# Ledger of designs, part 101: designed miniproteins, single chains, continued (2)

Each design is a single chain, and the fold is of that chain. pLDDT is the mean over its residues in the fold that is shown.

## One batch from the design tools (miniprotein)

Design m7720
Fold by ESMFold2-Fast:
Structure m7720 (fold): chain A 70 residues (1-70)
Amino acid sequence: SEKIKELEEELKKDPNNSEAWLKLGLEYAKQGKDDKAIEYFEKAIEVSKDEILAGVAAIALGVVKTVQKN
């Protein structure tokens, strides 16, 4: 995905960009790559200084974990 490559390049320049981690998690979740989505949502929460963004990432993480059977 072109969007994934762009987000990975942004994160190479600024690994503390919580919004880019959140967007990466969402792109992988859309592709059914739940393990990567979970990893990137956890990264978004870890580096976020924004309570709202951290909350959105936590909700997305919970949804993916609930859908994942393993």
Scores: mean pLDDT 83

Design m7721
Fold by ESMFold2-Fast:
Structure m7721 (fold): chain A 61 residues (1-61)
Amino acid sequence: KVIERVIRAPASAADELKAQIEAAKQEAKDAGLEIKKMTAETRGEEVDGEMIVVVTLTLET
C-alpha cells in the first residue's frame, strides 16, 4: 500500500517540515502500517512573495 502526503512550510522554517514529515510517519504507524520505503520530492512555490517549500512524501508499506 502507498500513502502520499503533501507537506508545505516556509523555506525559513525547516523545523516545521521535519515535524510534518514525522507526523505523517506516525500516522502510518498508528494505522498499523510498516513503512518499507520513504520517498520525498521537493519543490518550491512562491505565495504572496514568500518562498514555500512543498514536499510530496510517499510512504510505501
Scores: mean pLDDT 77

Design m7722
Fold by ESMFold2-Fast:
Structure m7722 (fold): chain A 100 residues (1-100)
Amino acid sequence: MPALEARIAELEKRAAEGDAEAWVELGKLYLDLGDYDEAIAAYEKALALDPNNAEAWENLAEAYLFKGEYEKAIEYAEKALALDPNNERAKEIIEKAKKL
């Protein structure tokens, strides 16, 4: 995975320069790889830079859903909905977590 490692390194550099969206993209890459703890850490970094980032709250909720931590998934999806009430993905995460 040398090309993936190079992309992660470039995103980490951009993220370290204060780009919250670069942390969100890093989290998405880790989530796609099944590295849920790394995804969570990246989204937490994004939220430390911009706590009003509804996408970062949504993606954090999705990572907890995949990790099987359903109560946290609901909590963070509700934070995404508080920022963006029309966020269909956050609503979907809450519905899925409540059924498990």
Scores: mean pLDDT 85

Design m7723
Fold by ESMFold2-Fast:
Structure m7723 (fold): chain A 84 residues (1-84)
Amino acid sequence: MEFSDEDLAKIEAAVEAVKEELLALHKKALEALAKGDVEAAKKYVEEMTALATKAVEAALKDPEVAAKVVELLKEREAAWKAAI
């Protein structure tokens, strides 16, 4: 369940590479919520998860490690959708 230092560095680099896009989507989700557009906010959360998943899967060589990170990202998406 623990990630190696190399896997953690790859995950951090992958997230950093898409950080601006993730922040832009997060801002759009918050703006949609402020307008009462819950469905648009949920779609932006889904787009954030898809972007992070693609970045992590491209960076990680081990498919089992990649699958575990994707599972955690999907759990985060479900939690954020429940909070909206």
Scores: mean pLDDT 76

Design m7724
Fold by ESMFold2-Fast:
Structure m7724 (fold): chain A 73 residues (1-73)
Amino acid sequence: SDTLNQATTVASNAGQDAATQARNNGDSDDQVRQRARDAAERAARSHGLRLVDVQVTTDANGTILVTVRVAPA
């Protein structure tokens, strides 16, 4: 549904924001991934959803991309 898609976008954005902040603070790649996962999970839970999967990638320009899958809790 559109609502589920919007919640997925919010969780992805929360993860990406957290990952970007962690990287800017000089955190390790593992810490960046963990902060992205934690933020995405909290965002998903706030919408009554569960986090199924999170992927953190970096493009050729160094931009962090966080993609998530969420499902009803």
Scores: mean pLDDT 83

Design m7725
Fold by ESMFold2-Fast:
Structure m7725 (fold): chain A 57 residues (1-57)
Amino acid sequence: MEERRELLQRAIDALDSGNVEEAKRLLAQATGNPVLEDWDAETVRSAARVALRALEE
C-alpha cells in the first residue's frame, strides 16, 4: 500500500511539473492497469486522485 501511494503521489507531482508521459507510467505501475495513450493530463490526474482516495480511507 505504501509503495502504491508513493507512486500515485509521484504521478501527481509529475503532472504538476508538466510531465504527462512520466505521470502515465507511474499511474500504470501503481495500479497495475494500462493507461490509454489518448488520456490527457486531466484524465490521468483524476484517475490518480481516485486511486489515492481508495488507498487512504
Scores: mean pLDDT 76

Design m7726
Fold by ESMFold2-Fast:
Structure m7726 (fold): chain A 77 residues (1-77)
Amino acid sequence: GHGEAALAALRATDLPDRAIAQLLLKEAEEGAKKYNDKEAAELVKRARELIEQGRYEEAARLAAKALDILAEKYPED
């Protein structure tokens, strides 16, 4: 899926920013591990650091970017 679409869909729910960031991070982590993609793994690491700092919106955006990179490099079509 596209990370930006997933982020928009989650923001349309009543979920707190922390939960949105955590869900997108988990999806990005699974994708980075599945494809052994270093670029996505680096974005995932940075998103985790932002979550630790309470910067959930920025973390969610980085996780969404990691998902977009994975979708472009490794299309599941």
Scores: mean pLDDT 81

Design m7727
Fold by ESMFold2-Fast:
Structure m7727 (fold): chain A 120 residues (1-120)
Amino acid sequence: SSAAYRAFFDALAEALLSQGVPEELVEAFRVALLGLWDGKSAEEIEEEARKVAPEGVKVSASLDAAGTATVVLEWEGEPGIRIVIRRTADGTITVDFEITGVPDTAHGERRFTVTLEAPA
């Protein structure tokens, strides 16, 4: 298993918690990211993430015709957060974060993308 995955997750978990994101949403993100990293089905990932997600969090997972699996975690709070995790058929994982419900004075740091390679 990848030590790089754990270091990446720990850094993001600390950042999300420091911004007031619920611990249970961070756990749902961890479950979804691990499921995609391990090559689980979209249905399995959605079920597992939904079991740990707090009330007010929407969880969905899908697989497209190109073989890209997508998991969306959406917190409806203020501030809200939307996390989109994608795994392409080649095993590359991309995580898109969007902070919602914040004023324009948030200096545009509302979206950021992280890409992980799945080296096996």
Scores: mean pLDDT 72

Design m7728
Fold by ESMFold2-Fast:
Structure m7728 (fold): chain A 64 residues (1-64)
Amino acid sequence: PSQEQIDAEVEAALWLIKAVIAEKSGDYKTAAEYYRKAADYLSGVNPELAEELRQKAEELEKKA
Protein backbone atom coordinates (compact mmCIF):
# COMPACT_ATOMS: atom_id res chain seq x y z
CA PRO A 1 0.00 0.00 0.00
CA SER A 2 1.00 3.62 -0.55
CA GLN A 3 2.00 5.96 2.29
CA GLU A 4 -1.19 7.94 1.57
CA GLN A 5 -3.33 4.83 2.14
CA ILE A 6 -1.48 4.01 5.38
CA ASP A 7 -1.84 7.60 6.64
CA ALA A 8 -5.57 7.55 5.82
CA GLU A 9 -6.10 4.27 7.71
CA VAL A 10 -4.19 5.59 10.75
CA GLU A 11 -6.22 8.83 10.79
CA ALA A 12 -9.45 6.83 10.46
CA ALA A 13 -8.42 4.64 13.41
CA LEU A 14 -7.78 7.71 15.59
CA TRP A 15 -11.17 9.21 14.71
CA LEU A 16 -12.84 5.85 15.43
CA ILE A 17 -11.27 5.78 18.91
CA LYS A 18 -12.60 9.32 19.55
CA ALA A 19 -16.03 8.33 18.20
CA VAL A 20 -16.28 5.29 20.51
CA ILE A 21 -15.29 7.40 23.54
CA ALA A 22 -17.96 10.00 22.68
CA GLU A 23 -20.59 7.28 22.12
CA LYS A 24 -19.81 5.64 25.49
CA SER A 25 -20.12 9.08 27.12
CA GLY A 26 -23.63 9.49 25.68
CA ASP A 27 -22.55 12.31 23.36
CA TYR A 28 -24.23 10.86 20.28
CA LYS A 29 -23.97 14.07 18.25
CA THR A 30 -20.18 14.27 18.68
CA ALA A 31 -19.82 10.51 18.14
CA ALA A 32 -21.73 10.77 14.83
CA GLU A 33 -19.44 13.62 13.70
CA TYR A 34 -16.32 11.58 14.53
CA TYR A 35 -17.68 8.47 12.74
CA ARG A 36 -18.24 10.64 9.64
CA LYS A 37 -14.64 11.90 9.82
CA ALA A 38 -13.37 8.32 10.02
CA ALA A 39 -15.55 7.42 7.01
CA ASP A 40 -14.14 10.35 5.01
CA TYR A 41 -10.57 9.09 5.53
CA LEU A 42 -11.63 5.56 4.51
CA SER A 43 -13.56 6.57 1.36
CA GLY A 44 -10.55 6.02 -0.94
CA VAL A 45 -9.14 2.91 0.75
CA ASN A 46 -12.18 1.01 2.09
CA PRO A 47 -15.40 2.49 0.65
CA GLU A 48 -17.56 -0.36 2.01
CA LEU A 49 -16.49 0.30 5.61
CA ALA A 50 -16.80 4.06 5.01
CA GLU A 51 -20.46 3.60 4.03
CA GLU A 52 -21.13 1.44 7.12
CA LEU A 53 -19.65 4.16 9.35
CA ARG A 54 -21.80 6.83 7.67
CA GLN A 55 -24.90 4.72 8.31
CA LYS A 56 -23.87 4.34 11.97
CA ALA A 57 -23.42 8.12 12.22
CA GLU A 58 -26.95 8.68 10.84
CA GLU A 59 -28.44 6.27 13.41
CA LEU A 60 -26.58 8.04 16.24
CA GLU A 61 -27.82 11.44 15.01
CA LYS A 62 -31.40 10.12 15.29
CA LYS A 63 -30.73 9.18 18.95
CA ALA A 64 -29.30 12.60 19.79
Scores: mean pLDDT 83

Design m7729
Fold by ESMFold2-Fast:
Structure m7729 (fold): chain A 63 residues (1-63)
Amino acid sequence: GLDEAIALANEAVRLLREGRREEARELAKQVETIDPLLGEAVLLLLEGRGEEADRLAVRALTR
C-alpha cells in the first residue's frame, strides 16, 4: 500500500544519496508498481529533475 511505497521511496532516496544509483533505480521501479505517482517522482529525482519530482511527490502524498 501507500505506506510500503513511502518506505521503499525513502530507501531509494537514501541509496541515491550514497551514490548507489542502480540500486535506487530498482527500488524506484518497485515503488512505481505499488504507487505509480510516487515511483515516477523517485525516477525523476534520479534523472536530476528534482523540482518535477517534488511536485509529483506532493501530489502522491496529499491525495
Scores: mean pLDDT 83

Design m7730
Fold by ESMFold2-Fast:
Structure m7730 (fold): chain A 68 residues (1-68)
Amino acid sequence: SAKEDLEKVEKELSKDPRLKVERVGEDTLLVSGSLTPAQMTGLALRIIGDYPSLEVKLEGDTLIITAK
């Protein structure tokens, strides 16, 4: 399910010391950190490829990941 996929992404990204992962409510993750916008774009593309149940939006250098 989209919520289970979101939990998997949260756990996976939280292992990367370059990333700060924040949960907002039950269905949204905010991902920021020391990555450049280009690196964040690469991460966003990887997530949407692996988890098509999730919506991924890049706002500057911050990823907004939402369970559909």
Scores: mean pLDDT 83

Design m7731
Fold by ESMFold2-Fast:
Structure m7731 (fold): chain A 108 residues (1-108)
Amino acid sequence: DVAAADVDLPDAPIARDGADEAARLAAWAEIMAQRGQAARDAALAAGASQEEADRAAAEAIAEEAARLATEAGVPVEDALAILDAAAERLGLSEEQREYARALFLERV
């Protein structure tokens, strides 16, 4: 939020910029990707195919993104960006990324 304020932060003059926001979104994307990887690994351990395991990862990140938007107050656009970054980290196909985005949007 760029405000024309006289004093932004008393006793802690720091710049607010896209780098701080990007770092926050990246941290959430890392945690979300870890959840997706755990779901993929669990599915594979249970005898699922690679495609089924990738679908489980897509479902897990979509559910996490929906929780961020609905429970943590993250804007929908930011939750989508976090989901896309997590999907990229997981190496999901375009079809699995589209599936994850669709599931997320159904839940918000």
Scores: mean pLDDT 78

Design m7732
Fold by ESMFold2-Fast:
Structure m7732 (fold): chain A 54 residues (1-54)
Amino acid sequence: MLTEEERKEGIEEAKRVVELAQDPSKQAEANRLARELGERYGDRVAELFVEAMK
């Protein structure tokens, strides 16, 4: 559903969000980036997070 380029970039961004979300002091930054991903990718954001959590 995403191009290879979009998927690669989105997975890297999703991995960053997952990493930040594990640190309580960085919750605000993680939430901001997660919203930005949701706005950019819409329904496809779930696919990116699934790949990021592997």
Scores: mean pLDDT 77

Design m7733
Fold by ESMFold2-Fast:
Structure m7733 (fold): chain A 71 residues (1-71)
Amino acid sequence: LSEEVKEEIRRLVEERTKDEGLSEEEIERLVERALEDLEALTRAFRLPVSKGLIELAVDIALLDYRAEQRK
């Protein structure tokens, strides 16, 4: 995964969580989760990295994060 893809993921995470008051460290954790999800998707299905896949990976990371916050 390129640094440009990581930057796009960070930007999407920040946009979607800007009203949540998350720390920079919490945002970094979400970025790392989204990167891991994106890599899993591209590896499992041999899909090219696209804006849609990046958005999906961010959505999955946020969903997982919300689920963990309830525990």
Scores: mean pLDDT 77

Design m7734
Fold by ESMFold2-Fast:
Formats: sequence, C-alpha cells, structure tokens
Structure m7734 (fold): chain A 106 residues (1-106)
Amino acid sequence: STAEKLIARLEEEIKAAPPGSLERARALAELARVYLALGDYEKAKEYAEEAIAEAEPHLDTPEGQRVLAEALYILSLAYKALGDEEEAKRYKEKAEELLEKAKELE
C-alpha cells in the first residue's frame, strides 16, 4: 500500500538523519501523521512526542517552530481520538501559538 511504502521510506529517513536534526524531527512528525491516518493513535502519539523532542532545540528558527507546531497538532489529534479532550485542546493551543510566532519571523 502507499502507507506501507511511506512508512518504510520515513523509517529509513529517521535512521539516516542526525540525532537532534530538523530532518529527523520532520520525518518523525510525518510518520506520526501516517499512523494517525491509519488509526494507530498510540504510535501516532509516540512518534509525535519524539518529533517534539527533536524539534525543540530548533525553536528559535521559523522551520523549527513549524515542525514543532505540526508535531503538537498531530499529538492533539491523537489525544482527541483517544478521548482525552483536555489534552487535545492544550496541544492544539500550543501548536497555534507556535504557528503565529513562526509567521512573525521575517
């Protein structure tokens, strides 16, 4: 399937990317999104949390803020799917705040 091929490619990208890099954070966020789409909310949560950890050192850059916001938004959707509406709202608000900050960096 397209999802299986995408997962294999993203797992290769994660393995090849330097630890703590934006490239690794982005691949982890993409993998989290794929698992979210497949209904594997626990894996979506796990990979989104890893993407957040890898993106946080890059918070002072617009790209780092966008990757972090994407990972937080995916985490929000995973919590919502798991029935945790409070956590879902919290992470969505954090993602929206970071996207606004990224827009202000010219």
Scores: mean pLDDT 87

Design m7735
Fold by ESMFold2-Fast:
Structure m7735 (fold): chain A 55 residues (1-55)
Amino acid sequence: SRETEALITFARQISATLSPEERAAFAATLLADAKRRLSPEDVARLEAELQRILA
């Protein structure tokens, strides 16, 4: 979805400014919020992209 694409873009941008520890906390918070609002399919996609960003 457009919202999922926007979240992925935001995650990439903000992750560049964060330490590894901060990235982990940020990813956990973002994913928890997404699970409340997005479809399971979009959550799975966001989770996969967050794993790539944190690598």
Scores: mean pLDDT 80

Design m7736
Fold by ESMFold2-Fast:
Structure m7736 (fold): chain A 73 residues (1-73)
Amino acid sequence: MSNADRVALTLALLGPDAELTVAELAELLGMSQSTVSRALRELVERGVVRRRTDPATGRTLYGLNAKLSGKPV
């Protein structure tokens, strides 16, 4: 199982509305922030995970893309 698979599984277990920072995911998975950041980049590029910036805190949040698969538009 890849590091990307482990990150995706963790987000799936937390639910589709869960959003976490790289640091929070690193602590949950026992990985370095660098490893988690690389895994998240791959998952975002594949459309498995969404990335957004919280305007209130300025932090980047990652969550499972609950609408990945469906009819376009």
Scores: mean pLDDT 76

Design m7737
Fold by ESMFold2-Fast:
Structure m7737 (fold): chain A 66 residues (1-66)
Amino acid sequence: DKETQDKISEHVTKFAELLAKDPELAREIGRLLSGNDKSAEEGVKLAEKYSKEAGKHLKEAVELMK
């Protein structure tokens, strides 16, 4: 549990670092992640479209949150 939380934090931090220059996009993705499972999937797709690395980190974090 705690190790899973640590991995989630690492992926979220790297995702945020990659989107640091676009805070509006980061905010929109965060809003989508705070919604239901379907909106979380849209958030991952949006991140992947903008940056493959950001999308990968976000996808890993979302999967670990299950």
Scores: mean pLDDT 77

Design m7738
Fold by ESMFold2-Fast:
Structure m7738 (fold): chain A 102 residues (1-102)
Amino acid sequence: MKREEQLKKKVEEIYKKLKELIKEGKSLEEALLEVAKEAKTMDEKAIIYQIAKELKLEEVVNYLKESLSPAEYTAVSIIQAEMDIYGITELIKKYVEELKKL
């Protein structure tokens, strides 16, 4: 699978999970924090971190910063650079605008 396609699919999966949790009555911050706590991979953590920054959700941003080791933080930073190159950061901005409408 192409790296770009892998990241796009992961963004879509996270978006669908957030939408489901919000539909179940959770706030956007509560939904994102839950998804952050369930994140297993650095790709998931990088995507959730970017969503939290775009939404300015300080509690989620701080949770991820405090939960990551220095090596994991470096990995997340590299993935964020990949997301910028592949236009995934712009895709995340579009999904964030849709989440704000819920």
Scores: mean pLDDT 85

Design m7739
Fold by ESMFold2-Fast:
Structure m7739 (fold): chain A 97 residues (1-97)
Amino acid sequence: TKERAEKVKERMKKAALEAARRVAEELSRDLSEEVRERVVEEAERLAEAFVDLEVERAVKNGKLEELEENAEEVGRELGEIAARLALGIVETDERAK
């Protein structure tokens, strides 16, 4: 089960990072280059964390096989969520200065 979980995690992280970068770049298009870079970096960080949590939850609940069948799609969705949250975090940090 551990080796299987690791392979699912790798597939999901690839899809999540691709989606997170794409959406983060789109959402931050009109922002300064420095802010845009921070949104992309934060999106990548959150995407990896979300994938780790989702795989851990699937293993704990006996849902790893279901997750494996939809790994790329779930990864993509997590990456898109990560990008939207990253924008909110970075914009909040900028306003707090």
Scores: mean pLDDT 86

Design m7740
Fold by ESMFold2-Fast:
Structure m7740 (fold): chain A 62 residues (1-62)
Amino acid sequence: SLDEQIAALRAGIAENPDSPNLWAGLGAVLAAAGRTEEAREYARKALELRPDFEAAKKLLAA
């Protein structure tokens, strides 16, 4: 389920907060769930860690 995917990604971030892939991954799952504002927050976190991260830029453009 989407809730299980979100919980797993949040747990991954708690262990590895410096991973831009985990922040962007959480943003992508939230965007797919229609939770657009939360998706944008996590996309911004990914860009703070990696400014050239195209996947995160794409999430903010939606």
Scores: mean pLDDT 82

Design m7741
Fold by ESMFold2-Fast:
Structure m7741 (fold): chain A 79 residues (1-79)
Amino acid sequence: PSPLELEAEAWVAMGRMALWLGLGETALEMLEKALRLAIEAKSEEVLREVIEAARELAEKFPEYKEKLEKLIKEAEEAL
């Protein structure tokens, strides 16, 4: 994997941890970072992980649903 792909995977993992800890805003910020790096790396694997994590975040924190739907759309467009 490229350095960008590895960094993107790390941000997804951190976002999932933040979600598990109940830190919705932090999780969103980490997933946004992961998305940018995954797009730059052209990593379909990490883009799919971002989509999955964003869906989990939207279920737990409905207040972020609009921002998460935008993030999911950006990830899907990059696939």
Scores: mean pLDDT 83

Design m7742
Fold by ESMFold2-Fast:
Structure m7742 (fold): chain A 69 residues (1-69)
Amino acid sequence: SLEEKIEELQKRIDELNARVDKLKAQLASTTDPKEKERLQLSIDMVNREIDRLKAELEKLQAEVEKLKE
């Protein structure tokens, strides 16, 4: 169902946000400039995936609203 797909996307977004938090903690504890750059790139990649999933979530939520009309 659309509701199950929405729930799955929300769960995935939550998991990726938790991953970003862990990467930010690693970044804060790291003193090596090369490791900091790699961690920042990883954070940026995960944030791009979060943005993509949020866009899909909004589309599915709009479809649910249309089904009520």
Scores: mean pLDDT 86

Design m7743
Fold by ESMFold2-Fast:
Structure m7743 (fold): chain A 61 residues (1-61)
Amino acid sequence: SLSLGQALGRAIAVALNAEGSDEEIYKAARDELLKQGVSPEEAERIARAAVEFARTARELD
């Protein structure tokens, strides 16, 4: 199984490369984590953190 750090890093990478609304980016990150065997509850929390990170990174560009 992925460590928390590995899961977060993967979700952030997906979120940074995804296009569209915050909801679409969230779904892309969550679905990637689910494919990696992360639980639905953990996938939701990690994907939300990844979306916040990606949003902040885009605002600084």
Scores: mean pLDDT 82

Design m7744
Fold by ESMFold2-Fast:
Structure m7744 (fold): chain A 67 residues (1-67)
Amino acid sequence: NFLDELIEKYGLSERTAELLRQLLAKPDEKLAEEIARLLLEEGIYLSDEELKSISPLLLYAYKKLLE
């Protein structure tokens, strides 16, 4: 499973992993923004391909925060 591999690769917290699973099940712009903030606050830098594979909303939110 791509998401489980990503969680292990970056050592994502149980909370962040659960939010990512929620985003996959139910796309939500606010949830994507929350996840993007958490990733950046923890210094976790995902590739555009990894972000897009989770959700286009997450890619958009993440890039917006990076400007």
Scores: mean pLDDT 83

Design m7745
Fold by ESMFold2-Fast:
Structure m7745 (fold): chain A 64 residues (1-64)
Amino acid sequence: SRDLLLRVAAHELRVSVGAVRRAVELIQAGRYDEARRLAEEIARRAGLSPERVFAGLVDLAGKL
């Protein structure tokens, strides 16, 4: 089931990338409360702190 494992990993990656993109768009639109909620969800899935994830998203949004 190597193909099954690769399909699951690809799906999870696409979902994570979509969440990061939406969080960056929300920050750029000034919707910080919604962006922080998405950062908390991303942090929970990645095993990182919400503050660290949010800071990284703000930094990324400023470079785009």
Scores: mean pLDDT 76

Design m7746
Fold by ESMFold2-Fast:
Structure m7746 (fold): chain A 59 residues (1-59)
Amino acid sequence: MEEVAEELLKRAKATNNSLSLDEIVQALKKATPEQQERILNELDISPEEKEAIRKALAK
C-alpha cells in the first residue's frame, strides 16, 4: 500500500532532514514489516542508523 512510506519520505524532505530517530521509529511502528524495510532502504541513512532503528523497532 506504501502510504506510510510516502508520508515518512515527505516529512523528511519537508523538514530539511530535521527528523529525529525517535520520530522515525514512532512512525515506523505503525507500518507493516514490509513497509519498514522499504522505508529504511529509501531514507538513505547510514548502516549504523538503520541498525539502531531496527533494534528500537524490535522492542
Scores: mean pLDDT 68

Design m7747
Fold by ESMFold2-Fast:
Structure m7747 (fold): chain A 67 residues (1-67)
Amino acid sequence: SPELGRALAIHELQEAGLSPEEAEAVVAGLERGELSPAQRRALTRAAKNSGKSAEELAAGIRRALGL
């Protein structure tokens, strides 16, 4: 479900070291198909924390969102 996918995406970003507010903002940006510079920086930080590239982390989040 979209609701479950969204919750999982937020959880994945928090596990990767983002605050709840940062995780929500990045997920909302990915849902709209655009990230602000601040959201892009947060995604890059989370990717480094998880030992992934920003592209790999974004792909995982998009999968959870059904994108």
Scores: mean pLDDT 84

Design m7748
Fold by ESMFold2-Fast:
Structure m7748 (fold): chain A 65 residues (1-65)
Amino acid sequence: MIEELREALERGDVERALELAERLVQSNPDNKTAALLVDAAKEYLEKGEEEMAMRLLQAALETLE
C-alpha cells in the first residue's frame, strides 16, 4: 500500500494516488493529520488543481510512514 502510493505519486497518477491514500487513512483512523490532508487533496483535484493535490498527498504519505 505505502509503496504503491509512492509509485503512483512518482508517476503523477493523482487519481490512483488519492484512491490509495484514502485506503491508508481508513486503515489508520487515529492519524487525523493524514485524513485532513487527503480530504483537502480530493477537493483540490475536484477543482482541477492537480499540483496542489499531489503536494497534499505527498504530505499525507509522510505522516503515514
Scores: mean pLDDT 81

Design m7749
Fold by ESMFold2-Fast:
Structure m7749 (fold): chain A 68 residues (1-68)
Amino acid sequence: GLEEAEERGRRAMEEVLKKAKEVEKENPEEFKKMKDSENIIKKVGELLRQGKPNMEVAAWEYAMSKAI
């Protein structure tokens, strides 16, 4: 049902956020060269889309844009 779908989405979002932090750690020089948080979010989102469904990445980008 809806609850299972929400839990699955939440787990996917946690995995996406963990991957975003990993990408930052692996590419510190790229992050240092970015001018603002919006550019960082966009870059990380593009990298995440290589291994994650676009909907999960879009949810992460939205959450990050509200947190920063």
Scores: mean pLDDT 61

Design m7750
Fold by ESMFold2-Fast:
Structure m7750 (fold): chain A 65 residues (1-65)
Amino acid sequence: MEEEERKRFEELNKESLEKLKEAEEKGISLPELNKLIGEILRKIGDLIQEILEEKRKKEELEKLL
């Protein structure tokens, strides 16, 4: 796994855990918690798509070399 990919996942994971911890400390309601989880899942999906797109672009670049 590329170092950049690992760093992105680690940052996203830390950010997500901090947000969930903060929500618990604030006594966030279940609907608000569900919204937060949905936002986290969307960010994870976006990150996965970005990584897959970058890998595809690198393969095309290698074919040009």
Scores: mean pLDDT 76

Design m7751
Fold by ESMFold2-Fast:
Structure m7751 (fold): chain A 70 residues (1-70)
Amino acid sequence: SKDDEELIKEIDEELEKLKKLMEKMSKEEVQELVEIRIGLLNYAKKFSSEKVQKHLEEVEKELKKILEEK
């Protein structure tokens, strides 16, 4: 749906802002932020469509990758 596409766009824009923030942070700070954000993503999945839920799973993978590369 159009609403899902708009929400996915907003999620991607927030992820890009978060990536820029994490570049300036220590590994320990990034780990804490990633843990908090994954918790929030899992909460959001309970209220999300299947399409948005799958996209949130990809965001979780990206956050974990950023932490591993730090």
Scores: mean pLDDT 86

Design m7752
Fold by ESMFold2-Fast:
Structure m7752 (fold): chain A 88 residues (1-88)
Amino acid sequence: SKEFELRITKAKFRIMAVATEIDLLEKTKDKLSPEQLQARLDAIEADLRLLREEIERLEKEHPGNPEVEKLRKELEALEARLAALKAE
């Protein structure tokens, strides 16, 4: 459906935006105060949570769809990168 295509496109752009924020944080973390670092980590975590909820809805509505599966893998990669940053 056109609605499904729009939701996939929005999720793809959201993944790109979060990936960009993580890339910037990885490059700049040593220049940030602990408070600034924590605020940026919290913001990324909140964005990833909303994205996870949308991908879970897409998985329920379109089981086995390869575009949704690709979004799931990209989400999990970003969640792993955030977890690595939080562990440092």
Scores: mean pLDDT 89

Design m7753
Fold by ESMFold2-Fast:
Structure m7753 (fold): chain A 71 residues (1-71)
Amino acid sequence: MSEKELEAEILLSLARMLLSVEKLSEKPDPALLERAIELAEKAIELAPENKELVEEAEEVIREARERLASL
């Protein structure tokens, strides 16, 4: 695993955690959703050739954007 790929996996994991925390929260937190999107987008930039990682990151971005639109 390259340094960039490892960093991308860490960022994606953090993005998923932030999205999950916001989903479990009773109070909406758009800042957590925006941060999750930023981290997932950076993960794609670091490892664009990793199709599985890109697909998961795009799912995080899509879900976070959908939640932001519903707030």
Scores: mean pLDDT 84

Design m7755
Fold by ESMFold2-Fast:
Structure m7755 (fold): chain A 65 residues (1-65)
Amino acid sequence: MNEYQKAVLERDESKVPEIVEFLYSKGLITEEEKKEILELHKTDPKKALEKTVELARRVGLLPED
C-alpha cells in the first residue's frame, strides 16, 4: 500500500497502470473503473493520473485535504 500511495502523492503518471492494478487486486475498484483508467492512460496520461488520484482518495489511500 505505501509504495502505491507514494506514487499517487508524487503524481507519477507512469505508475498509473500499477496503481489501478493494485486497487483492483484489493477489491477497492471495479473492473470497469480499472479498464476506463487504463484506456485513458493510453491517450491522456495526465487525465488518467487525475482520475487515479480521485479513486485513491475515495478508497482511503490518500487523506482528504
Scores: mean pLDDT 74

Design m7756
Fold by ESMFold2-Fast:
Structure m7756 (fold): chain A 59 residues (1-59)
Amino acid sequence: SRAAARAAIAAIARDPEVLTGGEAGGVLEALGAGPEERQRVQRLGSERLTAEQLLAALE
């Protein structure tokens, strides 16, 4: 859910608005994200992404 994703971002990310690729990977792992969600995040192609981009890719 978006609430669980926001909670994971708040727990893992140093900046809740912008995540590193490593922090995004940690969020995906904490949420038990499947291969489809991981592929969407990977398509963003950046070593940094916004929290809104990550949330959009998970929905």
Scores: mean pLDDT 76

Design m7757
Fold by ESMFold2-Fast:
Structure m7757 (fold): chain A 113 residues (1-113)
Amino acid sequence: NELKAQGLSEKIVAFFVDIVEKGTEEQKRNLQEFADTGTSSDDTITNLGKELALVFGDDGLGKTRLLARRLLNYKNDLEPNEHEAFLKAIQDYLTGKLTSAPELVLENLEKIL
């Protein structure tokens, strides 16, 4: 069940990354609404975000909203050569392969998640 929850977290983050990298302006706006309020006009974003929040536990919705905001802004916040390392560090963190995220790539994401 824990292993299944880890796989679900990885898939939800991959879905959010696909919106940020390949999504329409409407999909990006819907993800931004979720980051700002914890709900979106897109029920899929809202439902997947709430599922990820359950995995994070205490303040899980706050943590999931902050993750969504970081994913929306990482290309503006990080140098181009850091983009792949940032996405990999998030995936490794969510799957329990990384005890802490690298600060140089994720800023203060460890303190937020």
Scores: mean pLDDT 70

